# Ledger of designs, part 33: designed miniproteins, single chains, continued (2)

Each design is a single chain, and the fold is of that chain. pLDDT is the mean over its residues in the fold that is shown.

## One batch from the design tools (miniprotein)

Design m5191
Fold by ESMFold2-Fast:
Structure m5191 (fold): chain A 58 residues (1-58)
Amino acid sequence: HMETRVVTPEEARALLPKAHPVFRDIVQAAVDRAAAEGRPVLVTMRDGKIVGVGLLPA
């Protein structure tokens, strides 16, 4: 089951423990960039784990 949420960088950071190890560094980098630029984060989850992250325009 896939689920997509628009969240703040702070909220996305709280979800990092649910990221697969393979994606953790990529997700962390995306969250850090979003926080620095004041952008919301688009998070895609499957079975309660993060499987994708995107940045929305400021």
Scores: mean pLDDT 74

Design m5192
Fold by ESMFold2-Fast:
Structure m5192 (fold): chain A 68 residues (1-68)
Amino acid sequence: MLPSEKEQEGYALIIEAATLLAIAEEKGVKEAAELAREAIDLVAKDPTSEEARKKARELIEKAKKLLE
């Protein structure tokens, strides 16, 4: 049993966001941690949603900018 292409993208986004969350919490960057958590929650709720994945990518990008 293999996840669909959309589910695979969703899970990849969750992993990326979870990594950013860990980094943000370690560095104490509250805004980046909050953005990362929101991205995880959006994709976890519906991993196949194109809208959720697009929004999660935007949140991940904002979190990255806050951390660098």
Scores: mean pLDDT 79

Design m5193
Fold by ESMFold2-Fast:
Structure m5193 (fold): chain A 68 residues (1-68)
Amino acid sequence: SLEDQMEIGVAKVHLAALLTSAKSRGDEESARVAQETLDRVEAAEAAGDVEAALAATEEGVRRVRELE
């Protein structure tokens, strides 16, 4: 749905900000997790798999929180 597409877009903006912040601090692990999550989301979107893209954003947020 359009709502799901917007949710994915917002999550990508947040992940990009986390990636930039992690790189600025030299936090290689957080940067890696954020980058891997962005790559998975973009791959799912390119495949037209909205469900996979949403699952990737949820998993990525969980993994980043585990690194806090």
Scores: mean pLDDT 81

Design m5195
Fold by ESMFold2-Fast:
Structure m5195 (fold): chain A 99 residues (1-99)
Amino acid sequence: SSLEQKIANGKEFSAQVLAQVKKVESGEISEEEAAEEFAEWLKKVKNLSEEEVEKAKELFKERMDEYKEELKELEKLRKEGKLSKEEEELLKKAEELAK
């Protein structure tokens, strides 16, 4: 149960990250706006302090290129029909969150 909850929380985290990255790649929002939206979501889920919110925002921006490559790889695997069921669910959830 504890491991299942951590995996579920990891899926929500990953979906939120990919949703924000997708909005940046589409030109809908800036990298700064994506980092702010992600940090605000994380604050609500984890009850972060203002210092922790700023840290989360900086870390998100620092890892942006890695997140872009992860999204690109998932979209490539989807196009090739090679996504796992879990990866398909993750990408679909990210798309729903990105509108």
Scores: mean pLDDT 79

Design m5196
Fold by ESMFold2-Fast:
Structure m5196 (fold): chain A 55 residues (1-55)
Amino acid sequence: MQVAEDVLVTADRFGDEELKQIAERFANATTPEQRRQLAAEVQKAIGRPTPESLR
């Protein structure tokens, strides 16, 4: 769940209202696939590269 952890940290740091809503949906997501999709949406909204690219 590295992607989920990264998404939650990013949402908290930026305090973006849109990211907060995505984070809430993330908490309610039951399947790993839903969580990965929401994580991708957060990355696009922020305009950030993938976690691997950050390093």
Scores: mean pLDDT 61

Design m5197
Fold by ESMFold2-Fast:
Structure m5197 (fold): chain A 85 residues (1-85)
Amino acid sequence: EELEKGIKELVDLMQELARHVSEMLAAKRAGDQAGLDAHVARVRELIEKLEKKYEELKDKLSPFLQKAVRAGIDLARAAVERAEA
């Protein structure tokens, strides 16, 4: 029950992160500085939430899920650096 709820929250955070990363990069392409700043802030917040949830659950996650979550976080961080350049 608790693990299943935690995994669902982790997946939901990963999906929300992917959406905001996409919108952040779209704002940068459009030259929308206000939108870019807002999405950068949201992506940073989601990375922190995902890192916290991952640390709570990592020992209970399959190696595949652990790698997937870490890859998602690393990709999001790289996208923020690219967006701020």
Scores: mean pLDDT 84

Design m5198
Fold by ESMFold2-Fast:
Structure m5198 (fold): chain A 90 residues (1-90)
Amino acid sequence: SAAVEAAQAAGRAAGGEVDEEGARYAVEAARAAMAGDTAAAAKYGQKALEAAEKAGSTGVAASNGAGAAAEAAARALGAPLGGGPVPVGL
């Protein structure tokens, strides 16, 4: 999926490693988006960002990769991650 590919590309930029937890949440966000569930897609996207931030505390290179992965995932979903209006109850 585009979100997983984007997360992997960002992980390579951060030194060749990808945060597995963040990548898994990005996959779930992509699946929710494909199903038309924008609320679930935003929720999983937010969890991917939180996992990436936690991983970033372990290494400076990981922080750069996490940011790039989050941006790429947001682009694949067509919505901003970590903030912005999201339809609730859909």
Scores: mean pLDDT 56

Design m5199
Fold by ESMFold2-Fast:
Structure m5199 (fold): chain A 60 residues (1-60)
Amino acid sequence: LVEEAEKLFEEGREALAAGDYATATELFKRGIELYKEAGVEVPEEEVRLAVEAYLQAAAS
């Protein structure tokens, strides 16, 4: 679960870099759900990325 969450955040970062904010937001949300399902705290850096993608998607 943690490894899957990390992979989703990696893919989300790639989508964010490509300007695909909607895809990045969806990938980050799924990654956060996997972290919670695994019973571990979501890293602050990952939370910041998810917020950034969400704000960019809302503005786009």
Scores: mean pLDDT 79

Design m5200
Fold by ESMFold2-Fast:
Structure m5200 (fold): chain A 78 residues (1-78)
Amino acid sequence: MSEEEKEKILEEAEKRLRELAEKLVEELGKEGAAKKLEELREKMRKELEETDFSEEEREIGERLIEKVEEIVEELREE
């Protein structure tokens, strides 16, 4: 995977995660959205640990998990 491909994947994924969070807040409220995102984060973490990803793919996965954690923290603080 090229460096440009990694950057594009991370940028697109962050946009999607932010959009998902906003939709979940509209449907479930901030607390419900935070719970759903925590469930997603845990599933992503397990998949990252159980799947034989390349080093590059693991880096992307770890970054995505960090982004989900940031969004959950933002939702719970408000």
Scores: mean pLDDT 77

Design m5201
Fold by ESMFold2-Fast:
Structure m5201 (fold): chain A 100 residues (1-100)
Amino acid sequence: IEELLEEAIELAKEAAKTLAEMTGSEDGYKTAVEELEKAKENPEEAINTILAAAASIKVQAEDLIEEDPSVEELARRALELAEEAEKKAEEARKKLEEES
């Protein structure tokens, strides 16, 4: 579980950073990093925080593709990273439920 959560957190941070590069806004990235770091000590909180961050990044990346096709490559990268973070968080959730 811990290794999956660490990987998911890193992927979520990378997705948030990619989104920040597209928008020119660091505030969202800083908030995401703080929330993920704060939640990492509790597996349930970490899973929920990763899933929430990934969902937010996916929505924002999709909106950006519609508004500006020139960011499509970066937006697709952010989507891929967010999807991988979700996948690892869901695997961690399943393992946590099996260990409970």
Scores: mean pLDDT 79

Design m5202
Fold by ESMFold2-Fast:
Structure m5202 (fold): chain A 61 residues (1-61)
Amino acid sequence: KYEEIRRKVEAAPSAEEAGEILREAGLPALRSYLGPAGEARPMRKEHHLAIVDNYARLEAA
């Protein structure tokens, strides 16, 4: 389930495509996050992987 999603996100060539994979799986796909000074920063592929990993842990617990 989440392992398949994680594999697809890892294989995605860009953060945009990784976000699309999350959206299709029904997971939150954000375009930006707030930095330490409150500035908007673009989501990176590593952030999308973290979302998948966190949801996988919550479901397994």
Scores: mean pLDDT 72

Design m5203
Fold by ESMFold2-Fast:
Structure m5203 (fold): chain A 66 residues (1-66)
Amino acid sequence: MEEEKEIREILEKYRKGEVDPGEFGLAIQRALEKGLELPEDLKAQIDRMTQGGRDGAARIAAELAA
């Protein structure tokens, strides 16, 4: 679960404003490239952020998770 842990950590940092949307999206993309299937809770969080009017990385991550 290294990829999932990485996503959870980057999501936490993104929520705190420690990383920008681009860096967040790249982290999600790299994890998906390693074969991670997004858990329901992570998928819901990414979708929520995209629905909340955040564009860029979260939108890209949701697109890749489809």
Scores: mean pLDDT 65

Design m5204
Fold by ESMFold2-Fast:
Structure m5204 (fold): chain A 74 residues (1-74)
Amino acid sequence: MEEKIRELERRAEELAKEAGEAERAGDYEKAAELYRELARTVRELGELGFISEEEAEKAVKLLEEKAKLAEEKA
């Protein structure tokens, strides 16, 4: 469990960085995809109990909103 949580944390950090870079580069389509993948990873971290389910859902909603805004710019 601990090893999987650490791998998901690392993946979440990488996805957040890549999404931000894509957005800054004007690649909004890629940014939207990366934000959605980050939301999925955060949801999985919540399911594993690393963060509360409520906190995970709030973060997922924010990330899905970021993805929609990026998609609208694409």
Scores: mean pLDDT 82

Design m5205
Fold by ESMFold2-Fast:
Structure m5205 (fold): chain A 84 residues (1-84)
Amino acid sequence: MEEKELLEKAVKENPNNADAYIGLARIYLDEGDYEKAVEYAEKAVQLDPNNPEAYRILAEAYEKLGDKEKSDEWRKKAEEVQKQ
């Protein structure tokens, strides 16, 4: 998993790199670390609130954590952002 280390380095070198945070969130989601997936995806939303991918990761991570209400909320936000 060299890709995770490269993305962590990219974030450290440029903390405003929203794409690197999205990449980290996806890797942690795939590894089953849903709390870290939420943390990195929330950072991506703060940096680029118009990217629906970060909202989709949040919805999926919250679904895996058993928080259906938050999952539904973030899924709705992803759909609203995608329409623009």
Scores: mean pLDDT 83

Design m5206
Fold by ESMFold2-Fast:
Structure m5206 (fold): chain A 62 residues (1-62)
Amino acid sequence: MKIELSKEEREIAREVAEELGLPEETVERAFESLSKESREQLLKASRLERKVGVHDALKSLE
């Protein structure tokens, strides 16, 4: 496909692949076939999870 995943989308694909036990490339290809709207929803969800994850990581250093 000519449309490449962004860095953020690739990181989401990797996380989903790990949760589902699928190869990362399989999930990346599935993401590339998603509508732009679905991809935007995934980016929003990932950004929220990262915001929470960073906060938790900072707490673990206390």
Scores: mean pLDDT 64

Design m5208
Fold by ESMFold2-Fast:
Structure m5208 (fold): chain A 65 residues (1-65)
Amino acid sequence: SKKEKIEELKKKLKELLEKIEKLKEEVLNDPSLTEEEKKRIIEALEELKELFEKKTEEAIKLIEE
């Protein structure tokens, strides 16, 4: 059903966002990375997070139609 597909997308988004937050923590605690590299990677992960949220919302709207 459409409802089950929407619930699955929301669940997968939540799991992806949690994985991104864990990766951010790992990057911040990585002694092999410079402060500049850490900043750029964190910024890229934040942009990826925003993109996943936006695209998931767009997909849900398409399913609801």
Scores: mean pLDDT 86

Design m5210
Fold by ESMFold2-Fast:
Structure m5210 (fold): chain A 95 residues (1-95)
Amino acid sequence: MEELRRFAEAVAALIKNAEKYYDEALSLIEQLTQSKDPELQRLARAALYAIYKKLGLPLPEVSEEDKNIAEQLEKMETKISVEEALDYLRELLEK
């Protein structure tokens, strides 16, 4: 539960500070969609959808549940810095 919460907070920080960091955030989150953890994989897909939506890019086909998760991530308040968020995502990929 704590790891999923930290992931959501990290993604929310990146979404809020999006315009300067989307390229790096997209790369890290795309790698996380290949995670062996089904919950992380699902959150990563929802995060990609939210980012594509914010950038006005063609939206990937996702379930309604994934769209609802994406909306929750967009509305989530976070106090994590962008640098902390990026470091956290990099650490998740090392696992």
Scores: mean pLDDT 74

Design m5211
Fold by ESMFold2-Fast:
Structure m5211 (fold): chain A 69 residues (1-69)
Amino acid sequence: SLEKRKLAMEAAGKTLGLPVLDWEEFLSMPPEERREKAKEILIESVEALAKKLGVPEEDLEKFRKLVEE
């Protein structure tokens, strides 16, 4: 269910320091804006996780350049 998914994402976000997604707001966005928002959240989540895993800032900068292209 959407409620269970929201709670799971909030719990994961708190545990890993990842951003929490407002599902109601997200699903009400136009498709183009939803794609861009999903991309932003994915990038932020990957960077937050990589920092917790001790990935060097140099490697994070290279990752940002690959995604932003």
Scores: mean pLDDT 68

Design m5212
Fold by ESMFold2-Fast:
Structure m5212 (fold): chain A 92 residues (1-92)
Amino acid sequence: ASIDENDARAWYNRGNELEKAGKHKEAAEAYAKALQLDPSFAAAWSGLADVLEKLGQKELAEKARKASTIEDNAEREALAKEILAEVEELLS
């Protein structure tokens, strides 16, 4: 399927489609891609957290929910880098 690799919203929408199809790992990858492009995308953090809970990753899901509420750019980027690295390891 054609998708704009540099569009955070397109990746977020893809994550939603994959989640509705029950493809939790692929949905997590799509949400993670959206967040790599825009770590301020609160809806993508919420989507990632929901999927991580379905994958049994309660602690990582709680971190993702916390990231959605952080207003400080440096703190959000640091936490985003940590969470996204853990997600990449989980999905590898």
Scores: mean pLDDT 82

Design m5213
Fold by ESMFold2-Fast:
Structure m5213 (fold): chain A 95 residues (1-95)
Amino acid sequence: SPMQDVILLFNLIAASTEAYLVVKFKFPEEEKKKVLATIEEMFKAMLAETTDPEVQKLLEEALQIIKDLMEGKISLEEALKKLNEIMKKIIELLK
């Protein structure tokens, strides 16, 4: 459904933006944990509504990148690059 595809992409953008802002502005660790929990619930909802295994795999990869970003395992620039690449791949699959 075009509406479900738009909701999926919007939620992916929203989750990625939330992770970016939390890391960029150096939120306290307790607030980072709360934001990560919210992002994990968003991804759980996206995965439950998605039947395409390739889209599911890309969503799982996106969540791992967000977790790595929040844990300081990956730079902000590298995380944005990878998340943009995943989003592009999801858009191509939703055609």
Scores: mean pLDDT 86

Design m5214
Fold by ESMFold2-Fast:
Structure m5214 (fold): chain A 63 residues (1-63)
Amino acid sequence: AIPAAILDAAVALISAKGPAGVTNAAIAAQAGLSTAAVSAILAKLGLTKANLIALATLKAIKD
């Protein structure tokens, strides 16, 4: 499963700036993680940035 902190950070960024605002650095700042930690977590989960944006968008419209 995607860590809730990363998904919630991506949802917040999409709500504020749209998908273009979702960067590893912005997610890290929002979630209280390092940019390297965000990159490592996404790599371990086999997620692309596009897949994370899609999942965050789905969560944003449900919230």
Scores: mean pLDDT 76

Design m5215
Fold by ESMFold2-Fast:
Structure m5215 (fold): chain A 67 residues (1-67)
Amino acid sequence: GAAAEAAAEAARAAGDERGAEGILRSDKQNDHTAAATAAWEAARHARERGDEEAAKVLQESSRQLLP
């Protein structure tokens, strides 16, 4: 859905292609919890790297992906 695509775009913009792929795979499987978890993990990785802008976008996207 739109929320998963937005989260994947944010992950890609942050350089996390694996995170983006995980979000989209979970969304295609209609696994909203897994998609939200993937977005949250991508946000945590962004925070650990010091990329606070990417972390904010990914955290917000994760909330929109929750069932």
Scores: mean pLDDT 77

Design m5216
Fold by ESMFold2-Fast:
Structure m5216 (fold): chain A 55 residues (1-55)
Amino acid sequence: MLIDVKIMKAGEKFTAKEDGILYIKYKSGKIEKIKVKKGDVYTMKEDSLVLHYSE
């Protein structure tokens, strides 16, 4: 299920609220899919849209 949606700037940190998957869509059009655990921190490489899904 979708947990969180954030528009973030390059250099901002995202902290995962729950275990799951991050889909990061960068302004350049690149997409990353990252498996995360609660409390994991990811620093944005570019301005991005972050979608956090639970398992």
Scores: mean pLDDT 83

Design m5217
Fold by ESMFold2-Fast:
Structure m5217 (fold): chain A 99 residues (1-99)
Amino acid sequence: SKYKEVMEGLDKALERAKREGDEEAAKAIEELKKELEETKDVEKVARRLFIRETTGDYSLTDEQIEKLFEFLEEIKANENLSSEELKAKVEEKLEELKK
């Protein structure tokens, strides 16, 4: 069921990107769909989709995505962060990773 859920999520994200004319996002999502179809690595692809959707950044490298995911998992353990504080920490970490 996870494979179907992630593929459906990718299809919805791709439809949105195409509707909005976001060619970079559309290409990145199509690459994720291809990776899922070829590798069947549901967990890896789901993680990448989650990070791209959370940040809105489809130009991130695999290494940057993994580091951001680890950072977000650490933050999720803290129930006291507001949405604005969470966003600020994610933006700060993203800038650190982008150089």
Scores: mean pLDDT 76

Design m5218
Fold by ESMFold2-Fast:
Structure m5218 (fold): chain A 58 residues (1-58)
Amino acid sequence: MSAEEARRKALELGREAGRALRAGDADTMGQLGNEAVELALKAGDEEAAKEASRLAGG
Protein backbone atom coordinates (compact mmCIF):
# COMPACT_ATOMS: atom_id res chain seq x y z
CA MET A 1 0.00 0.00 0.00
CA SER A 2 1.40 3.40 -0.97
CA ALA A 3 1.50 6.28 1.54
CA GLU A 4 -1.22 8.06 -0.46
CA GLU A 5 -3.46 4.97 -0.46
CA ALA A 6 -2.90 4.52 3.30
CA ARG A 7 -3.89 8.16 3.91
CA ARG A 8 -7.08 7.86 1.83
CA LYS A 9 -8.06 4.61 3.56
CA ALA A 10 -7.34 6.05 7.03
CA LEU A 11 -9.53 9.10 6.36
CA GLU A 12 -12.34 6.90 4.98
CA LEU A 13 -12.20 4.65 8.06
CA GLY A 14 -12.28 7.77 10.26
CA ARG A 15 -15.41 9.01 8.46
CA GLU A 16 -17.06 5.58 8.86
CA ALA A 17 -16.19 5.60 12.57
CA GLY A 18 -17.80 9.03 12.91
CA ARG A 19 -20.98 7.78 11.23
CA ALA A 20 -21.09 4.77 13.57
CA LEU A 21 -20.79 7.10 16.58
CA ARG A 22 -23.67 9.29 15.31
CA ALA A 23 -25.74 6.12 14.82
CA GLY A 24 -25.10 5.17 18.47
CA ASP A 25 -22.59 2.36 17.79
CA ALA A 26 -19.66 3.27 20.03
CA ASP A 27 -18.04 -0.19 19.71
CA THR A 28 -17.82 0.02 15.91
CA MET A 29 -16.63 3.63 16.18
CA GLY A 30 -13.80 2.60 18.52
CA GLN A 31 -12.70 -0.28 16.29
CA LEU A 32 -12.78 1.70 13.01
CA GLY A 33 -11.29 4.81 14.62
CA ASN A 34 -8.36 2.88 16.10
CA GLU A 35 -7.73 1.11 12.77
CA ALA A 36 -7.76 4.46 10.93
CA VAL A 37 -5.25 6.11 13.31
CA GLU A 38 -2.94 3.07 13.34
CA LEU A 39 -2.97 2.87 9.53
CA ALA A 40 -2.03 6.57 9.21
CA LEU A 41 0.72 6.29 11.84
CA LYS A 42 2.21 3.18 10.17
CA ALA A 43 2.36 5.21 6.94
CA GLY A 44 4.26 7.96 8.84
CA ASP A 45 1.45 10.50 8.34
CA GLU A 46 0.80 12.10 11.75
CA GLU A 47 -1.46 14.79 10.22
CA ALA A 48 -3.66 12.10 8.63
CA ALA A 49 -3.78 10.31 12.00
CA LYS A 50 -5.01 13.52 13.69
CA GLU A 51 -7.61 14.11 10.96
CA ALA A 52 -8.82 10.48 11.15
CA SER A 53 -9.20 10.83 14.94
CA ARG A 54 -11.16 14.09 14.48
CA LEU A 55 -13.45 12.47 11.87
CA ALA A 56 -14.08 9.54 14.26
CA GLY A 57 -15.43 11.98 16.84
CA GLY A 58 -12.27 12.62 18.92
Scores: mean pLDDT 79

Design m5219
Fold by ESMFold2-Fast:
Structure m5219 (fold): chain A 74 residues (1-74)
Amino acid sequence: AREEIERLTELAVEAIRAGDVEAGQRYLERALELAKEAGDEEAAREAVRRAVEAARENREQLEEVARELEEARR
């Protein structure tokens, strides 16, 4: 059970980092469903933490591009 949750969490993180937010969300939702069925709150918290971290990395990349475009405009 925990191995399956961890595998789905890894797939979610990889999808988010690749820019496929829809696939990442679907894998994360499935990981959280399995964690809920197993009563594994630690696995659920870890899945959310890793997904948020991956999304944060994408946000930082988008913010950097936005700053460069804004500087070129000014």
Scores: mean pLDDT 75

Design m5220
Fold by ESMFold2-Fast:
Structure m5220 (fold): chain A 73 residues (1-73)
Amino acid sequence: TEERVRELLRRAEELFEKAKEALEAGNIKEAARLYKEAIELALEAASLLLSPEELAAFRAEADAQLARLDELL
């Protein structure tokens, strides 16, 4: 589980870096898609690591961010 969490967070970090690159290039929709994927991976990692109460708070924030990104796609 710890190894899986580390791999998910590593992949999320890579997607965040790609999203920043897309923003710098002016590709807003591509950046939004990459941020969405990164948030989804981070949420999966959180589900393996956090308590139910902590996960609920994290999920609520992630869902709010995903909704905003969906408006850009």
Scores: mean pLDDT 80

Design m5221
Fold by ESMFold2-Fast:
Structure m5221 (fold): chain A 114 residues (1-114)
Amino acid sequence: GPVDRALEAVSRALEALSKALQAVENGDFEKAIEYGKESLKALDEAIKAAEQARDVYPELAERTIEHLKKAKELVEKAIEAMKNGDYQKAIEYLREAIDHVGEAVRALTEAAAA
């Protein structure tokens, strides 16, 4: 269902974000930007799936969507920071994005268990 699709998409987003963070820390900024863009696609898929869950789980869906939208904003800022040579700020944005995706996973896991 929509919750399972959102969970699959956020799992892919977390994998891509973790790879982006590792690439920045290793000085591979081109690869980090590629993984950041991959995470944005997965976050968009997760947001769409969470929006479909609104009819069944309105409060959990809204909280999930808010965290995913914040994560998307932070990833976009991280990509901009990398393009501008501000790698320390990019790392901070990527870590904060991972935290927000983690909160979305928690909300979705609670919905799947109910």
Scores: mean pLDDT 87

Design m5222
Fold by ESMFold2-Fast:
Structure m5222 (fold): chain A 81 residues (1-81)
Amino acid sequence: KKKEAEELYEKGMEAYNNEDYETAIKYYEEAIALDPENADAWYNLGMAYLKLNKIEKAKEYFEKGAALGNEGARTNLKKLE
C-alpha cells in the first residue's frame, strides 16, 4: 500500500509540473487514501487547489498537512490567514 501510494503521489507531482492541476488532485487524493500520513501529499493537494483558485479547499488541505508536520503547509496557511 505505501509503495502504491508513493507511485500515485509521484504521478500527482508529474501532473502538477505539467500544470494539469485537476489530474494532480486526483492522484494526490488517491495517494492520501492509501497513505493518509503523507504530509507532502496533503500539502501538494492544497497547492493544486490553490492553483485552481479554490482557496477554502486549499486551506483545509494545508491544515491537514501542517498537522502532519509539513512546513510548506504551515507557511501557506499563514499567508492565506
Scores: mean pLDDT 85

Design m5223
Fold by ESMFold2-Fast:
Structure m5223 (fold): chain A 84 residues (1-84)
Amino acid sequence: SNELISRGIAIILRAIGVIEDAELLLKQGKISKEEAEKVKELAEEAIRLALEALRTEDEEEAEKLLEEAEKKLEEAEKLLEKHK
């Protein structure tokens, strides 16, 4: 489905943005190295899950992987929000 592909790409782009934000906050001294690393790990896991979803031919499996990716991304965003 083109919609699932679009959703996967959107998650990857959002996750890259989260990684960039974490690195910027770290440079500004607003977040600890440990917290920045945790945010980056969650965002990287979201990217991995989204890429896995883009590789599967099973739409039901793709939807589950994208939902997991979104949950990881939301966790990263919530951690980052505490320091903004």
Scores: mean pLDDT 88

Design m5224
Fold by ESMFold2-Fast:
Structure m5224 (fold): chain A 61 residues (1-61)
Amino acid sequence: MEEALKLLREGVEALAAGDYEKAIELFEKAIEKAKEAGASQEFIDLLEKALEGVRRAQREG
């Protein structure tokens, strides 16, 4: 879980910097680590929605 949260934080920082490619990579890694750690379905769903939002922003901007 700590690893997933660290990757999430780094992904949010990358997104704030406009580095969509890095943000996508970090969010994908965060989801994988969250699943490995047995995170709640709600938490995983939120991460997947966040990742889709980043991908959409990259396509539109």
Scores: mean pLDDT 81

Design m5225
Fold by ESMFold2-Fast:
Structure m5225 (fold): chain A 94 residues (1-94)
Amino acid sequence: VKELIEKLKDKDPKVRAEAALELGLIGKEEAIEPLKEALKDKDLLTRKAAVQALILIGGEKAKKALEEASKDPTLDPEVREEIKKYLESEKKRK
């Protein structure tokens, strides 16, 4: 996990996107804050990977991070719509 968090700051955006997805698959809560920073990455693929990773980790802390991102006007409209779709599906739970 620590090595993957370090790779989120790699020079290669493909390495950053891959690290984000792997952190999501591992599902460790300690990755949530680094993934929130990855939502502000310069590369669109890395930002999309960070959203997917937060969805994969799940739980209240990740959901709160996604709710904050959905309200960020500097984030890509398509990425915000993807987050909003996920959050809307979660509202239908009891």
Scores: mean pLDDT 78

Design m5226
Fold by ESMFold2-Fast:
Structure m5226 (fold): chain A 58 residues (1-58)
Amino acid sequence: MVAALRAAGYSDAEIALILEEQGAPVAEIEAQLTRSEEALKFRELQKKIEEEQEKKKK
């Protein structure tokens, strides 16, 4: 999964190479990278909101 590779610290270029080695077409790789980036940003925002709320609660 692209999200897991990004979480492990791989760059987009390295992830693209890994997916290309697995036989994914370039257009599909680009679509997956874009979706993964949006999902990661959403998760990071949710985590920050929860952390801020916990600090305010205490």
Scores: mean pLDDT 69

Design m5227
Fold by ESMFold2-Fast:
Formats: C-alpha cells, sequence, structure tokens
Structure m5227 (fold): chain A 93 residues (1-93)
C-alpha cells in the first residue's frame, strides 16, 4: 500500500467497524422475531457482518492498528456466535 493509501484506509476504519456492528445488530433483531422469513434475513446479515469484520481485520493488520485488530476479531466472534444461534433456531423449525 502507498503511504497515502494507508492514511486513507486508516481514516475509513472506524466506519468499517461501525458498519459491521450495525449489521450484527440488524441480524440480532431479525433473529429475535424467530419466523422463517426473519431467520433467512438474519442469516444473510450474519454472513454479511462476518465478511465486513474479516475485511476490517485485514485492513487493521495492514495499517498496524492493534486496537482496531482486537475489535475486528471481537466482531468476527460475535458474528459467528449470532450465525450459530440462527442455525439452532432454524433446526427447531
Amino acid sequence: LSPAGVEQLRAALPDALAGARGTIEDAKRYLEKKTPESLKKAGILSVAALIQAVAAQTLFEWVGDEQGLAEARRLISEAREVGKKIDEEIKKM
């Protein structure tokens, strides 16, 4: 990455984390409804959140931001946990 590219990515990283958190919260909201339709939507959102969190992890690794890297890893774990809960609810149907 160029120095200018690294600075641009660093400035965007808080928004990337906020985006992943928002998607996780949306997935949790749909999971709470426990209908077949809401569980499908929750599943898509949990996968989207995982992709966003993994992308953020990669970017934080490249810019050397250890605090952001730790937060991205936490979001990855939370997205996976939400995905497991969605899968458990689907298996009950």
Scores: mean pLDDT 82

